# Ledger of designs, part 84: designed miniproteins, single chains

Each design is a single chain, and the fold is of that chain. pLDDT is the mean over its residues in the fold that is shown.

## One batch from the design tools (miniprotein)

Design m2908
Fold by ESMFold2-Fast:
Structure m2908 (fold): chain A 97 residues (1-97)
Amino acid sequence: SDEELEARVREILEKLGVTSPHVIRQALALARAVRENDPNIPGFEFATIAPYLEDSELYAKAVLGALLAAGHRDYARDFAIVYGISEEELEELESLV
């Protein structure tokens, strides 16, 4: 359910120290889009602007948390590769779910 997905996303983001309401909102939108198997909806547009954000690292953690919470480990791994996140760090994030 949406409520269960939102709870998982919020739990992961809290463990990662993500407190920005805007970033949390975008992560929730991305998690929903990934769950519906439509990565081209608004959540992925946020990814295209991430390099221009002051807190790009914070955004990267939010996106990883959203993908993992949605159960899409393959998308999370692809995202981690693009943003230079290590396999070791990704495994640590997976352990938080």
Scores: mean pLDDT 67

Design m2909
Fold by ESMFold2-Fast:
Structure m2909 (fold): chain A 75 residues (1-75)
Amino acid sequence: SGLERLITEPKEEAKKLLEKFKETGNEEYADKAIQILEDTIETLRRLRVPPFVIEEVEAYLKEVKKEIEKLKKEL
């Protein structure tokens, strides 16, 4: 469905950006990963999707933020 793609595609893009951050140490990739997921959450809120759908993306954003903080300590 179109809704599933609105969630899956940003998650995949954020994951690719997180891998680029791991490879390069360039914080712009980390910032872009966060921004994509935040923009996705805002879009889902405007579309008035069920709360559990928004919570899935929010949980993923929380995991991405934790991984970024972990990687920053290793750099």
Scores: mean pLDDT 85

Design m2910
Fold by ESMFold2-Fast:
Structure m2910 (fold): chain A 67 residues (1-67)
Amino acid sequence: MKTVTLEERRDVAAMSGSEALEAAKAAGLAAVPNAVRVETRVVSLETDFAGYAAATERLIRTTVVEA
């Protein structure tokens, strides 16, 4: 049994939280084909000032467990 943890950032304006979590699950499963469990969660909201507008991103953590 081995655990793989992946993190990604997704723009909150580009997709809903549910869509972001589904995309992260799909990416995790694609990276770990022998996964027995996958969990995703929004760990934090990150806000950056991009010069002309503040950008807000979701930090998403995907945990994949292999058999």
Scores: mean pLDDT 73

Design m2911
Fold by ESMFold2-Fast:
Structure m2911 (fold): chain A 84 residues (1-84)
Amino acid sequence: AEEALEEARRAVEELREKNKESGENLGAGVGVGVAEIALGVALVLKERDPEAAKEMAELAKRVAENTIKAIENGDNSKEIIEAA
């Protein structure tokens, strides 16, 4: 559980840096928002529902990683949102 949360945090931080370097693409911004919301939900659920917290942390990591790949591919805002 803790490991998944830490991996999700690192992925979201990497996505934030990539978005900053890309000139704040709208699709990348949506990906950041979705990943940060999923991570926030995981942190809230950590003590009440550790299994759901792990699933939300894994979702945050996947959204962040997919968004980073879409940014690196030069995908447009719609394609980045669909990848997230």
Scores: mean pLDDT 74

Design m2912
Fold by ESMFold2-Fast:
Structure m2912 (fold): chain A 75 residues (1-75)
Amino acid sequence: TLDADLARATEVYSRLLQQAQQQLAAGQAPEDVKAQAREQARRELADLPPGWVEGVIESVERGIDILAAGGTPQL
């Protein structure tokens, strides 16, 4: 269902953003963190419509940019 797909997309987004925060704290370059997050999102959400996958990727990349700038991304 759409609700189940939305919940899964939200879970993947939240987890990837948490992973990215740890990777950035460990000194990994933001561009490398984004590349890893894109690959992970495409792999985990491969069964969802392309628009959903790209939406999650864009949100995660935006969140990583905010984290790298010392900000706090919204959930």
Scores: mean pLDDT 83

Design m2913
Fold by ESMFold2-Fast:
Structure m2913 (fold): chain A 78 residues (1-78)
Amino acid sequence: MTGTVVLRTEPGAEKAVAEALRKVPGVSHVTALPDAGVVVAHVEAPDREELERRIRAAIEAASKVPGFLGVLQQTFLP
């Protein structure tokens, strides 16, 4: 299964949030949009329960970064 998390940041914090996300197990791809205040992370897992755990871990890691503002969207794909 795959999931996508779209995170809001203060402009200039995207790189730091992206680096924190890349350290989370199951995060396969991270795109930081410079000066847009948006970071997109793709998360992979074998099942829905593990996907939800990995997404929670990714959000927690991002929340520790100065300039993290919150979660804009979460999408789950089969």
Scores: mean pLDDT 82

Design m2914
Fold by ESMFold2-Fast:
Structure m2914 (fold): chain A 76 residues (1-76)
Amino acid sequence: SMEDLIKQYEKEIDSLIEKAKKAVEEGNLTEANKYLQKAEDVIARLKIYSIIFNDEEGLKKANEMAEKLAKVKKEL
């Protein structure tokens, strides 16, 4: 279901953000940027699917995850 897909993507995005933060703490900015890019790709996929299937909740979640990622990037 879309609800299950949204939950799966949220978990993946959160995991990628945590990996990016750990990479920054280890001084590995190249790895951090790769994880952040992967998180952006997952958010973009969720947004595209939400638009295609006219899922307003999915689109809202994609936008919330994008704002969360933007805040993380400013703090790094």
Scores: mean pLDDT 86

Design m2915
Fold by ESMFold2-Fast:
Structure m2915 (fold): chain A 91 residues (1-91)
Amino acid sequence: ELEEAAERVRRLAEEARRAGLDELAEALEETVEAAEKLEDKEEAVEVLERAARLGREALEAHRAGDEFEAEIHEALLRMVVAVAKLEAERQ
């Protein structure tokens, strides 16, 4: 369900912000905004689920002190957001 998937991502954004990772939190929040603009709600859920996975991986990498791995997952998250925005324009 769209709202449940969005809530998972918002909760991860809050965890990231509490950890002082404001840029990761902002990317996760932007993902929710982009997904909510998609016409295909099932596609929106898939985007949010992918973002939740990437966001969690980035957060865990930051906690482990693996900054390079964290940057990779954050870059992938930003690509997911960009693709979702382009798909919304196409639909």
Scores: mean pLDDT 83

Design m2916
Fold by ESMFold2-Fast:
Structure m2916 (fold): chain A 79 residues (1-79)
Amino acid sequence: EFSKEVKALKEIFEELKKKNPDKTSFSVEEVLKALEEYKKKHPELSEEEINSIEGALLSLADEEGIISFEKFEKALEIL
């Protein structure tokens, strides 16, 4: 069974990929915007769960605030 956090990360990743099929990386700003859209679709998620998801997404960013498509995908395999 996947945690709610892992499920949310997968769905956010799939939405970003679907909207940007030719894109190889995303800024933290773009990923946080996708999280805001996800939050609106999932009102059942608690504030603590949203904060946990946000923290996981931010941990994937490099020093310039960029999350590569490959790093996002690899993180979903580890989580």
Scores: mean pLDDT 75

Design m2917
Fold by ESMFold2-Fast:
Structure m2917 (fold): chain A 75 residues (1-75)
Amino acid sequence: IDELREKAIEAAKAGDLETMLEYVDKFVELGGNPAEPDEEGRLIPEHASEAGQAAVAYEIMVYMAEKGLSTDPPL
């Protein structure tokens, strides 16, 4: 499951939006939450942004919002 997230991060950093979304979709299908930070405390859009892929970072944020995913617990 973490392999799918790592592949999505690699695609995001490379500017490959289609491949990134495919891996994110598979990750979510297996019960993963792409709005949950990785072991460095980074989200996929943060990795994309740091690599200079602002458009890809924006698209993954839109995808997460459409799926209703959030890092905040309900309180």
Scores: mean pLDDT 72

Design m2918
Fold by ESMFold2-Fast:
Structure m2918 (fold): chain A 106 residues (1-106)
Amino acid sequence: SKLDELLKAYSDFIKQIDEIARELSNPGAQQKLEQFSQAGKLTLEELRQFAKDNKDEPELAYLKIRFSIHAFLDEVVAFAKEHASQAVYDKVVALRDQTTAVINKI
């Protein structure tokens, strides 16, 4: 379903954020980005449950899940802008843009 594709795109984003976190030289920034990854994993399970609970309204569920994902993407980018190196920030922005492009094809 479109919901499963949307949740997969979000799951893939979280996995790549976890990988980027491991490349950070600043321990505080690494820990914070790891916390975003963990929060994202919890949100993914909540969004999966929300999709199941709203089977009768799949289009509204899709829109709400999509908005929640975009909000999370923006929070990670804002964090990287303030706390990460330019190279890490550029990677996070590229990942957000790639994830948005995937979501827009669903």
Scores: mean pLDDT 84

Design m2919
Fold by ESMFold2-Fast:
Structure m2919 (fold): chain A 87 residues (1-87)
Amino acid sequence: GIDIEEKLKDPSTLTTGDLLEAIKDKNYEAVRQILKVLSPEDLKSAPKISGTIRTYMEHMELTLPQAIKALVPDLPEDILEEIEKKL
């Protein structure tokens, strides 16, 4: 992957893919910074980028925040709340 710390210096370069990578890496500081910049439309595109999130939403009838929590059960509650607030 591209160095997320370098991308954080220019928030305009941040994507939904960067958010999902940071979540998988448990880099919660990066996740918080990325969530401040992403639009609700960018966030809603997560199932188009992640087949696992798409499966959780389409086949298990989970919401996007629930699908993300299912990927990373240890996801901090403040991050989950920020995702829910963004949608």
Scores: mean pLDDT 79

Design m2920
Fold by ESMFold2-Fast:
Structure m2920 (fold): chain A 83 residues (1-83)
Amino acid sequence: SKRKELEAIAEKLTDQARSLEGQAKELEDMAHETEEIAKEFKPEARVKLNEIRDILKAQADYLTKKAQEMRSEAERIRAEAES
């Protein structure tokens, strides 16, 4: 059934979104830890650690955005399956 196939795809996208949200949280936690550790280092090392923190935050934001896009697509597919 086309409906069952669409529902299965929507569920898979929702599962992938949850996985990306989990990865984003891990990156946010790592960014926070990096910021705390940076306080104990010399100014030059602190600058590099803050750059790493910013990269981790940017990656977390990107994954969060992609997860939201996947959730939106899953909702669209479910609506099509119900039509």
Scores: mean pLDDT 88

Design m2921
Fold by ESMFold2-Fast:
Formats: sequence, structure tokens, C-alpha cells
Structure m2921 (fold): chain A 79 residues (1-79)
Amino acid sequence: MKKVVIFGAGELGKLAAKELVERGYEVVAIGDRDLAKAEAARKELGLDAEAVQVDARDKEAQLALVKKYGADGALNAAR
């Protein structure tokens, strides 16, 4: 099973997370600049994923989160 992190908890990010889960991926974290938006997205989608606050333009923070959660990849769906 491939683990992924989604950056961006808007409509595109939620759609991407749903599609990846349907394809057999595990979404381990959802990140957004607005933590409450990330928390709302994981609850709406019913995912056992961590909600994290991160700026989608901060590549170092994004890479650190991918490593922290042991993800095989990431998708940037931020605004």
C-alpha cells in the first residue's frame, strides 16, 4: 500500500484524497495553511489522517512532513 500526503485541503485537495483512497492509497496526512480547513477535510472524508498546518510554498516543511509520516509521495493541491 502506498502512503501519500495531500497539501491543500480545499475542494481540489478533497477530491484528490478521495480518488487516491479509491485507488488503494493511504492518505496519512492532509496539510493546509489553515489547520481548521485540514481538520474539516479529514472529518468530511472520514479519513484516519493527521491534519497539519503547513504553507504549500514551503518545500522544506513539505519534505519534512513526507519524511515524518513515512509517505511514498505527496500531492500539492494548494490554492
Scores: mean pLDDT 81

Design m2922
Fold by ESMFold2-Fast:
Structure m2922 (fold): chain A 74 residues (1-74)
Amino acid sequence: MKMKAKITLEIEPTPESRRKLAEEAMEAGANEVRYSDGKAEIYLDVDSEEKAKEIAQRLKEKAGAKSVKLEIYK
């Protein structure tokens, strides 16, 4: 079963942080990445909540994000 996931990260508003996040998000199969006000919102389809958590944690680490929020929609 595919779930919709939204990952929100607080990132440094720099080209480098945005590039790293975009690369990791695309590798994870993200459908959309939005940047605004020092944050990034990543939208993707996942097969499990556990997979979504793994992706969120990886994106946080790779982008050097200050915080991560994961929202899963049925």
Scores: mean pLDDT 79

Design m2923
Fold by ESMFold2-Fast:
Structure m2923 (fold): chain A 60 residues (1-60)
Amino acid sequence: AMADAGRAEAEKRLAEARKKLDEIDSQKNQLSPEEYRALSLKAIGEILRAIGDLVDIELA
């Protein structure tokens, strides 16, 4: 089903965004506060979008 493909894609994006956030957090002491904030917010935004897509698929 097309919904199954969309769910797999969203789950993959969620996993990738979570991994990116972990990498940013591991480098927190090497980043400026501005860089850390910008990078973490972008990763969090991607996580939220992926979760939104998953919720929409589950409710469809």
Scores: mean pLDDT 80

Design m2924
Fold by ESMFold2-Fast:
Structure m2924 (fold): chain A 88 residues (1-88)
Amino acid sequence: EAERLRREGEELIRRGEEMRGLALQAGLTSDNGGELGEQLRAVAAEVLPRARRLKEERGLSSQEALLAALEEPLRRGKELVEKARELE
């Protein structure tokens, strides 16, 4: 129970950190056709519906909405890890 929640939370945190890192790196390089840009597009396709919702609801720029959507797995992962700690 607690171990499972912790493992799931840690995986979500790892995935979220990787996605956020790619988004920040792509923003710094401004390389639309590069390998980093392609990796970011793959991630964006996964989170695009969520990013569009955030842009519409909060009036964020496209980049801000995408970054906010990418942070969702990190937030959820941290919640699961914290819940696992409470069970121990």
Scores: mean pLDDT 67

Design m2925
Fold by ESMFold2-Fast:
Order: structure tokens, then sequence, then C-alpha cells
Structure m2925 (fold): chain A 84 residues (1-84)
């Protein structure tokens, strides 16, 4: 279901926040992209590709963390919409 997809992507991105290096954080976003694509959610995958692009351009760990938190909050918002 879409809820299961969003919950799984959220879990992967939360694991990204636990990573120490920029590359390991990006690798977790890549895992989330691959999962979204495997489930046929092209729109979510494309959104995550844009997040990954911004992360690659970021110069500080602070910016990386904010991008991941913002992405997780967006997914939480979509999950809340499903609970209506």
Amino acid sequence: TRRELLEEVKKILLEGLKQKTKQDMIDMVDKAIDYARSQGDRELADYLVRVRRKMRKSKTKHDLILLLIGTILRLIGELLDLDL
C-alpha cells in the first residue's frame, strides 16, 4: 500500500540521519530511491532524486541533516493525509 511505501522510505531516511559521513547519508537516500522505484512510485522517486541532488551540492553536515529532516517531515505530512 502507499502507507507501507511511505513508512518504509521514512525508516530508511531516519537511518540516514544516524550516518556519520555525507556519502553514507547519500547512500541511504539512494536506497530509498531504489525502494520507491521498485514499488512503482515514480513521483516519490523523482522527489528523492531532487533531494539527493541538493545533498550532493551541500557543503556542511548541518545542511545535509536539515534536508533529510525536511524530507522526513514531508513524508509524515503525506502519511497524515492518508489518516483522514
Scores: mean pLDDT 86

Design m2926
Fold by ESMFold2-Fast:
Structure m2926 (fold): chain A 100 residues (1-100)
Amino acid sequence: DPAERERRLNELLSELIELMQQYFEGKISREEAIKKLEEILERLKELEAPPNTIRAVEELIRAIENNESDAVIRAILRAALLDEDPEERIARLRQAMQQR
């Protein structure tokens, strides 16, 4: 059922937002955030989520593992939610930071 799949996808994206809010507020550890993001990523793959959304969540996990800044992590999260290429989003953010 396409409508049920879309509903489940939206529920997962809401769960992703809630998880990342807890991470940014320091309520969960980096290790716990990565584990929960990996669980969300597998569920997104099972639901055949858009490729850009899957890629953005994979980049989000890598950014957290690499201790990237909150600004970079937030940019990747927004890319996941808006079906935008996370690499292009990060490139624009880095350019803006260099042109202070």
Scores: mean pLDDT 78

Design m2927
Fold by ESMFold2-Fast:
Structure m2927 (fold): chain A 71 residues (1-71)
Amino acid sequence: MAEKIVEEIKEAVERGDLLTAEMNYGVLAVDAAVALREGDAETLRLAAEAAAVLGLEEEAAAWRRAAEEAA
């Protein structure tokens, strides 16, 4: 469930566990790639939020754009 992955990423970042945060983002990015093909705007928005939390501004912008196009 993408929302739970985003929450885990936020918690990992808060405690300084960047490895866990990056690994969970990797899983979410794969789900987001599938969501892109399926038109799942919600999963794409969650991927954008996770990328933003990690400071991946370019990826966050790309996922937000994809979510807008899927909506």
Scores: mean pLDDT 82

Design m2928
Fold by ESMFold2-Fast:
Structure m2928 (fold): chain A 79 residues (1-79)
Amino acid sequence: TEEKVEEIRKLIEEIVELAREIYEAHKAGDWEKARELLAKLQEKVQKLYELISQLPEEVQKEMQEELEKALQETEEEVS
């Protein structure tokens, strides 16, 4: 449904934002905050995969490709 696609895109944005916050926390030496943010990131990624699995096959493929691209770009940016 359109609602699930919108929720998926919002989760992808939140995941990217958390990844940047984790990078900033590491740079600042705030290891406790970085650990907390990483836990939140993992939780959102799990929910994202669950929502994708509920979509039609064609939409699942599109969302999986979008997620993989976003994660790869984020990893390159923070590395």
Scores: mean pLDDT 77

Design m2929
Fold by ESMFold2-Fast:
Structure m2929 (fold): chain A 73 residues (1-73)
Amino acid sequence: SAAEAAAERAAKAMREMGASEETVREVQKLIAQAKSVKDINEALKVAGKEGSMVTMAAANAVRDLTLALSKAS
């Protein structure tokens, strides 16, 4: 699915920025299950524990998914 693909991109981006595997797994799970922009924001809050660079990388990786979910009524 688009959410699963976005979750894999976010996980890869977070690992490249040095995030812990535990945080990467939790964020990947949350993004893969996301159905709303609120769900994406909750996943990015978890990424925030690893610092702003990791959070920014994850946010950039899921940008297209976030835009698609924002258009859902």
Scores: mean pLDDT 85

Design m2930
Fold by ESMFold2-Fast:
Structure m2930 (fold): chain A 99 residues (1-99)
Amino acid sequence: GSLLDRLAAKAEAIDHPLAPQVAELIREVSKLSTELQKAILAGNYDEAAKLAREMSEKTEEAARLLRQIDDPFAQRLADLFERIAKSVREGAELLEEKA
C-alpha cells in the first residue's frame, strides 16, 4: 500500500476514540492525492487546484484530531501533516496561477 495507507493503519491501531476518524481522513487524503496526480497529468489545473485545497483541508483536520491524542506517534504524525497541509496549500496557489 501507499505510505498514507500504512499511516492510516497505524493511526487506527491507537487506543483512542478519535483513531477511526483520523484513519478515515488519512484514507480520504490518499484518494485525493491520486485524483490530484491524475488532474495534473491531464493538464486540468483548475480541477487540480480544487483537489489540492480539499487535500490540504482534510490533512489539517487530521492533524487537529491527532493533536487531541496523547500518544507520541499521534503527535509526530500531527507535526508531519501540518507541514504537508501547508505545502499542498502552496501547491494549490501555484496551480491556480497556471489555470
Scores: mean pLDDT 89

Design m2931
Fold by ESMFold2-Fast:
Structure m2931 (fold): chain A 70 residues (1-70)
Amino acid sequence: MADVEKLEEAVKEVFEMLKNQVPVEEMVKRLKEIAEKLDVLSVEILLKMLEGGHPEVEEAAREKLEEKKA
C-alpha cells in the first residue's frame, strides 16, 4: 500500500529542489533513490503529483515505475 507520509515527504523534497535550482542531474538521482524505497503504487501517485512540473524529474519517476513493475 502507498505510504502517504513518505510520498508527501518525497513530493515536498523534489519541489524544494526545484525552488532552490538544484542541478537537474542531482534531482533525478535523489528522486530515483526515493522512488526505490517506495512501493509501486506510491511511485505511481508521486508521478501523478509531479505532472506539469519538471519533465526530466517526471521521466525519472516513470522510468523507476516501469522498472519496479517489470
Scores: mean pLDDT 73

Design m2932
Fold by ESMFold2-Fast:
Structure m2932 (fold): chain A 94 residues (1-94)
Amino acid sequence: SALELALREFLAAYGRLEAEYRAGRLSPEQMLARLRETALALFRRYRPQLSPEEAEELIDELVGAFRSLGRALGLPEERIEALARELREGLLAL
């Protein structure tokens, strides 16, 4: 399905960004910014192929991954929630 392709592409992009971060080529702030841009670009590309229910599922998966990254990077919960809200609002505006 288009949803499965979008999720697979996102995980591949996430893995590449994680490798860059681990190699010391990205700061935590750059990692978060690149992941946000990746999520927005991916959602813009796949949204026309998704039902409203699939689009909501993709948004939830993208925002969930962003929360998980924020926790892994040691961000405070209030900052994680603010970043998650900003990403969700950005995705919904596309």
Scores: mean pLDDT 88

Design m2933
Fold by ESMFold2-Fast:
Structure m2933 (fold): chain A 77 residues (1-77)
Amino acid sequence: MSPEQIEAEARLSLVQMRVSIIEKYLDSIPEEEKPEVLAELDRLIAEAQRIAEEEPSLREEAEELIRRAQEIKKQLE
């Protein structure tokens, strides 16, 4: 595994971890915090999209995270 692949996997793992945390605490997010969480989800989606484009081996995993983040975003609306 190349340093570039290790970096991409680490970046995707951070996206996955943050999406999972948001999902777990979704029902507990205060109304005033929703805009900030929505902005964070947009950033996480963008990062996962970049990883999918840069590293084809991670594309399927990244696309799954994008789908999950989009579902969470809809629930916060």
Scores: mean pLDDT 84

Design m2934
Fold by ESMFold2-Fast:
Structure m2934 (fold): chain A 59 residues (1-59)
Amino acid sequence: SETIELAAKHELEEFRREYEEDPEKAREHAKNTYGKELSLEEYEELMRKRVEEAIEKEK
């Protein structure tokens, strides 16, 4: 749970940095990784849902 939370937080922070530097490149990177071109908000939602699912499985 904590490991997944830290991993998701790290991925989100990395994506935010990439998005600030080059949003078009960041979106293409997300498409290559997750099969979809994601906005910053969509990426944040994806990471949040990953954490929620991991916590639910543990309970």
Scores: mean pLDDT 76

Design m2935
Fold by ESMFold2-Fast:
Structure m2935 (fold): chain A 66 residues (1-66)
Amino acid sequence: SAAAVAALREMYERFKAAVSDWPESFEPAIRAYVAREFAEGVRERRGRLADWTEADAREALAAVFP
């Protein structure tokens, strides 16, 4: 959803700002963390997001990981 994409993008930007002085090698770990949290959130909300697929989740993540 657009709201999920916006929330993930904000979360990702906050992580980048918080670790702006960290080596670039840490960015994949930050991306992986955000992706994992989103996937877990989708699983926990399965009953509320019955029509969400893995493809929908991947598409939402792709919008914040250009």
Scores: mean pLDDT 55

Design m2936
Fold by ESMFold2-Fast:
Structure m2936 (fold): chain A 76 residues (1-76)
Amino acid sequence: MTAADIARALRERGGDAVVEAMAPVLAGDAEARRRFTRVGTALVVGEAPATAEAFARWSDEEFRAWLDELQAAYEA
């Protein structure tokens, strides 16, 4: 599943609030990352659901790059 496919699914399911809530996650808030993982993994990751542990293994740069790609695809 591509970022564009995920963006389409978010639009269809009204996922604007999920995308918009990502700003605290980017600030390095571990609790916000855990909340995002629990709420959004099945919809947003596009592969097998990621755990909070899987997201914690990503650097802030890797996670930011992924979110920026997803946001750009969502607004395309």
Scores: mean pLDDT 53

Design m2937
Fold by ESMFold2-Fast:
Structure m2937 (fold): chain A 83 residues (1-83)
Amino acid sequence: LKLVSKEETEDGTVYTYENPLLSSSSKTFKEHQDKEGNLYPSEENARRVREALKRHPELRLDTSDPAKAAGMVIRVIGLELDE
């Protein structure tokens, strides 16, 4: 994956990545980072994580370990990390 653009927003930062092995419009994906540094694989996943964390603060992300944080996000919203 290659970082193509970085966009700062009021709610955080959006990173756009490109997979050079793909030649379709789906070759790009966006990753949303909130003000606390939490990474979300997409805007849809970011919204789902925010809703889940509002209901279950005990499932709070551990931002000191990005791999663990990503795993917790997927467990909370039922998504898989396979790329």
Scores: mean pLDDT 55

Design m2938
Fold by ESMFold2-Fast:
Structure m2938 (fold): chain A 99 residues (1-99)
Amino acid sequence: AELEQALFEEAKRLLHSPMSIDEIAQKLAEKFGVSFEKARQVVLKVRAAHALYLLESGVHSQDSILTVFEEVDKLPQPELLALLAEVKALSEQDPLFHI
């Protein structure tokens, strides 16, 4: 949907700022008139897609990416690994997840 694509593009833009996942999700929810829960889920998927791009580019190790997510978003490592696996599967089907 056009709304989903706009949410993903804005989340990608905001990820270049020193804002938390929750701060970005709140801005997206207010800007697009969606629930905070939906906005937060979109931000998490975009962040995971960016982390996969960095891993594929050889810029960061998986452990470094996991540490950043644990510190910034306070996500448990098993939940983050599950999210990364979901985003990897989606990136094979949807070019929007190819960052």
Scores: mean pLDDT 69

Design m2939
Fold by ESMFold2-Fast:
Structure m2939 (fold): chain A 88 residues (1-88)
Amino acid sequence: SELKEVVENYLKQLGLARSRSIGALLSPEEAPAAQKELDKYLAKLKEEWLKLSLSEAKEQGQKLIAQAEKEADQVLEDVRRLQELAAE
């Protein structure tokens, strides 16, 4: 129960961070395919993480979320910078 809740919460956070990158980088035509790949990736992670101990799941979740959030923030900053240059 606790492991399932922790895993689902981390996967939700990871999915949100990755979806921000998809939305910033990809066209409306490309985004649905990338979102389906993300959904498959998250499903595989859920299966693997539910086999881990609570502490191992937390460690893996925290690492992947931190990486995904850093990557999403960088992508959004790069897009913002390009938009500012285009406004000149």
Scores: mean pLDDT 82

Design m2940
Fold by ESMFold2-Fast:
Structure m2940 (fold): chain A 78 residues (1-78)
Amino acid sequence: MTVEEYINAGLEATLKKDFETALRYFNQALALGAGPEAVHALLGAFYLAAGDRESAKRHFTKALELRPDNELLKKLLE
């Protein structure tokens, strides 16, 4: 899998509320050299898992600022 494939798999798992799988995929993207968009996506998923929706929204917004065409990030902010 590519970095982008791991990020998108993590975002899809986050939409399903499978946070353990989401965090695993984001960590794989980071291990392959993913940039700050993957850090913010991981933190967004982490805060959602913790029930902190406001912190999650801030981090997903930062990820979307870095990847404005990512439809999964847009869906997470709906």
Scores: mean pLDDT 88

Design m2941
Fold by ESMFold2-Fast:
Structure m2941 (fold): chain A 110 residues (1-110)
Amino acid sequence: DVTARVVQLAREGRFEEAIELARKSKNADALFALGQELEIEKRYEEAVEMYEEAAKLATGKDQADSYFNLGRVLEELGKYEEAIKYLQKALEIDPDNKAAQDLLKKLLAK
């Protein structure tokens, strides 16, 4: 399971190897899971790259989840205009995501 191997590499601090494997796999689940591990380690710029690549490969709710996580991480980076764009994309696919609705309202009030 490529997702399990990517997560294991990230948990071992082998981030460069994890990113290389995830990219070569072209597996949306592996890229998304690596994005989450990178967020835990506050590697936000790399997490953005992983969620962008996951969103390109995913469809439906999985794509919406990647866009939502992009919005959250971009907000952490202070990239508010980009965060708003991806939160809007997430809500176009999954309009009932209350966390995305609440974050979008907060950012639009700034």
Scores: mean pLDDT 91

Design m2942
Fold by ESMFold2-Fast:
Structure m2942 (fold): chain A 72 residues (1-72)
Amino acid sequence: TGASYGGFKGALEGGASPQAARDASTMAAIGYGMGNGDPEVAAEGFRIHALNGGGSQEAADKAAEGAKKGVS
């Protein structure tokens, strides 16, 4: 939840669309659960998803940072 929300907010701040941020948030939440709560797994999921969805490197970086902060 925290990782999901943090990544969503970070992606939006990095210029990702709300739809892309929402999709990345959902995937990161699933990845976080499967990774047994590893914030690095959630952050990497956000980064890869944002880039593959046509997002900028800056949007990917912001999403990953938000996800890591959200886990804390």
Scores: mean pLDDT 64

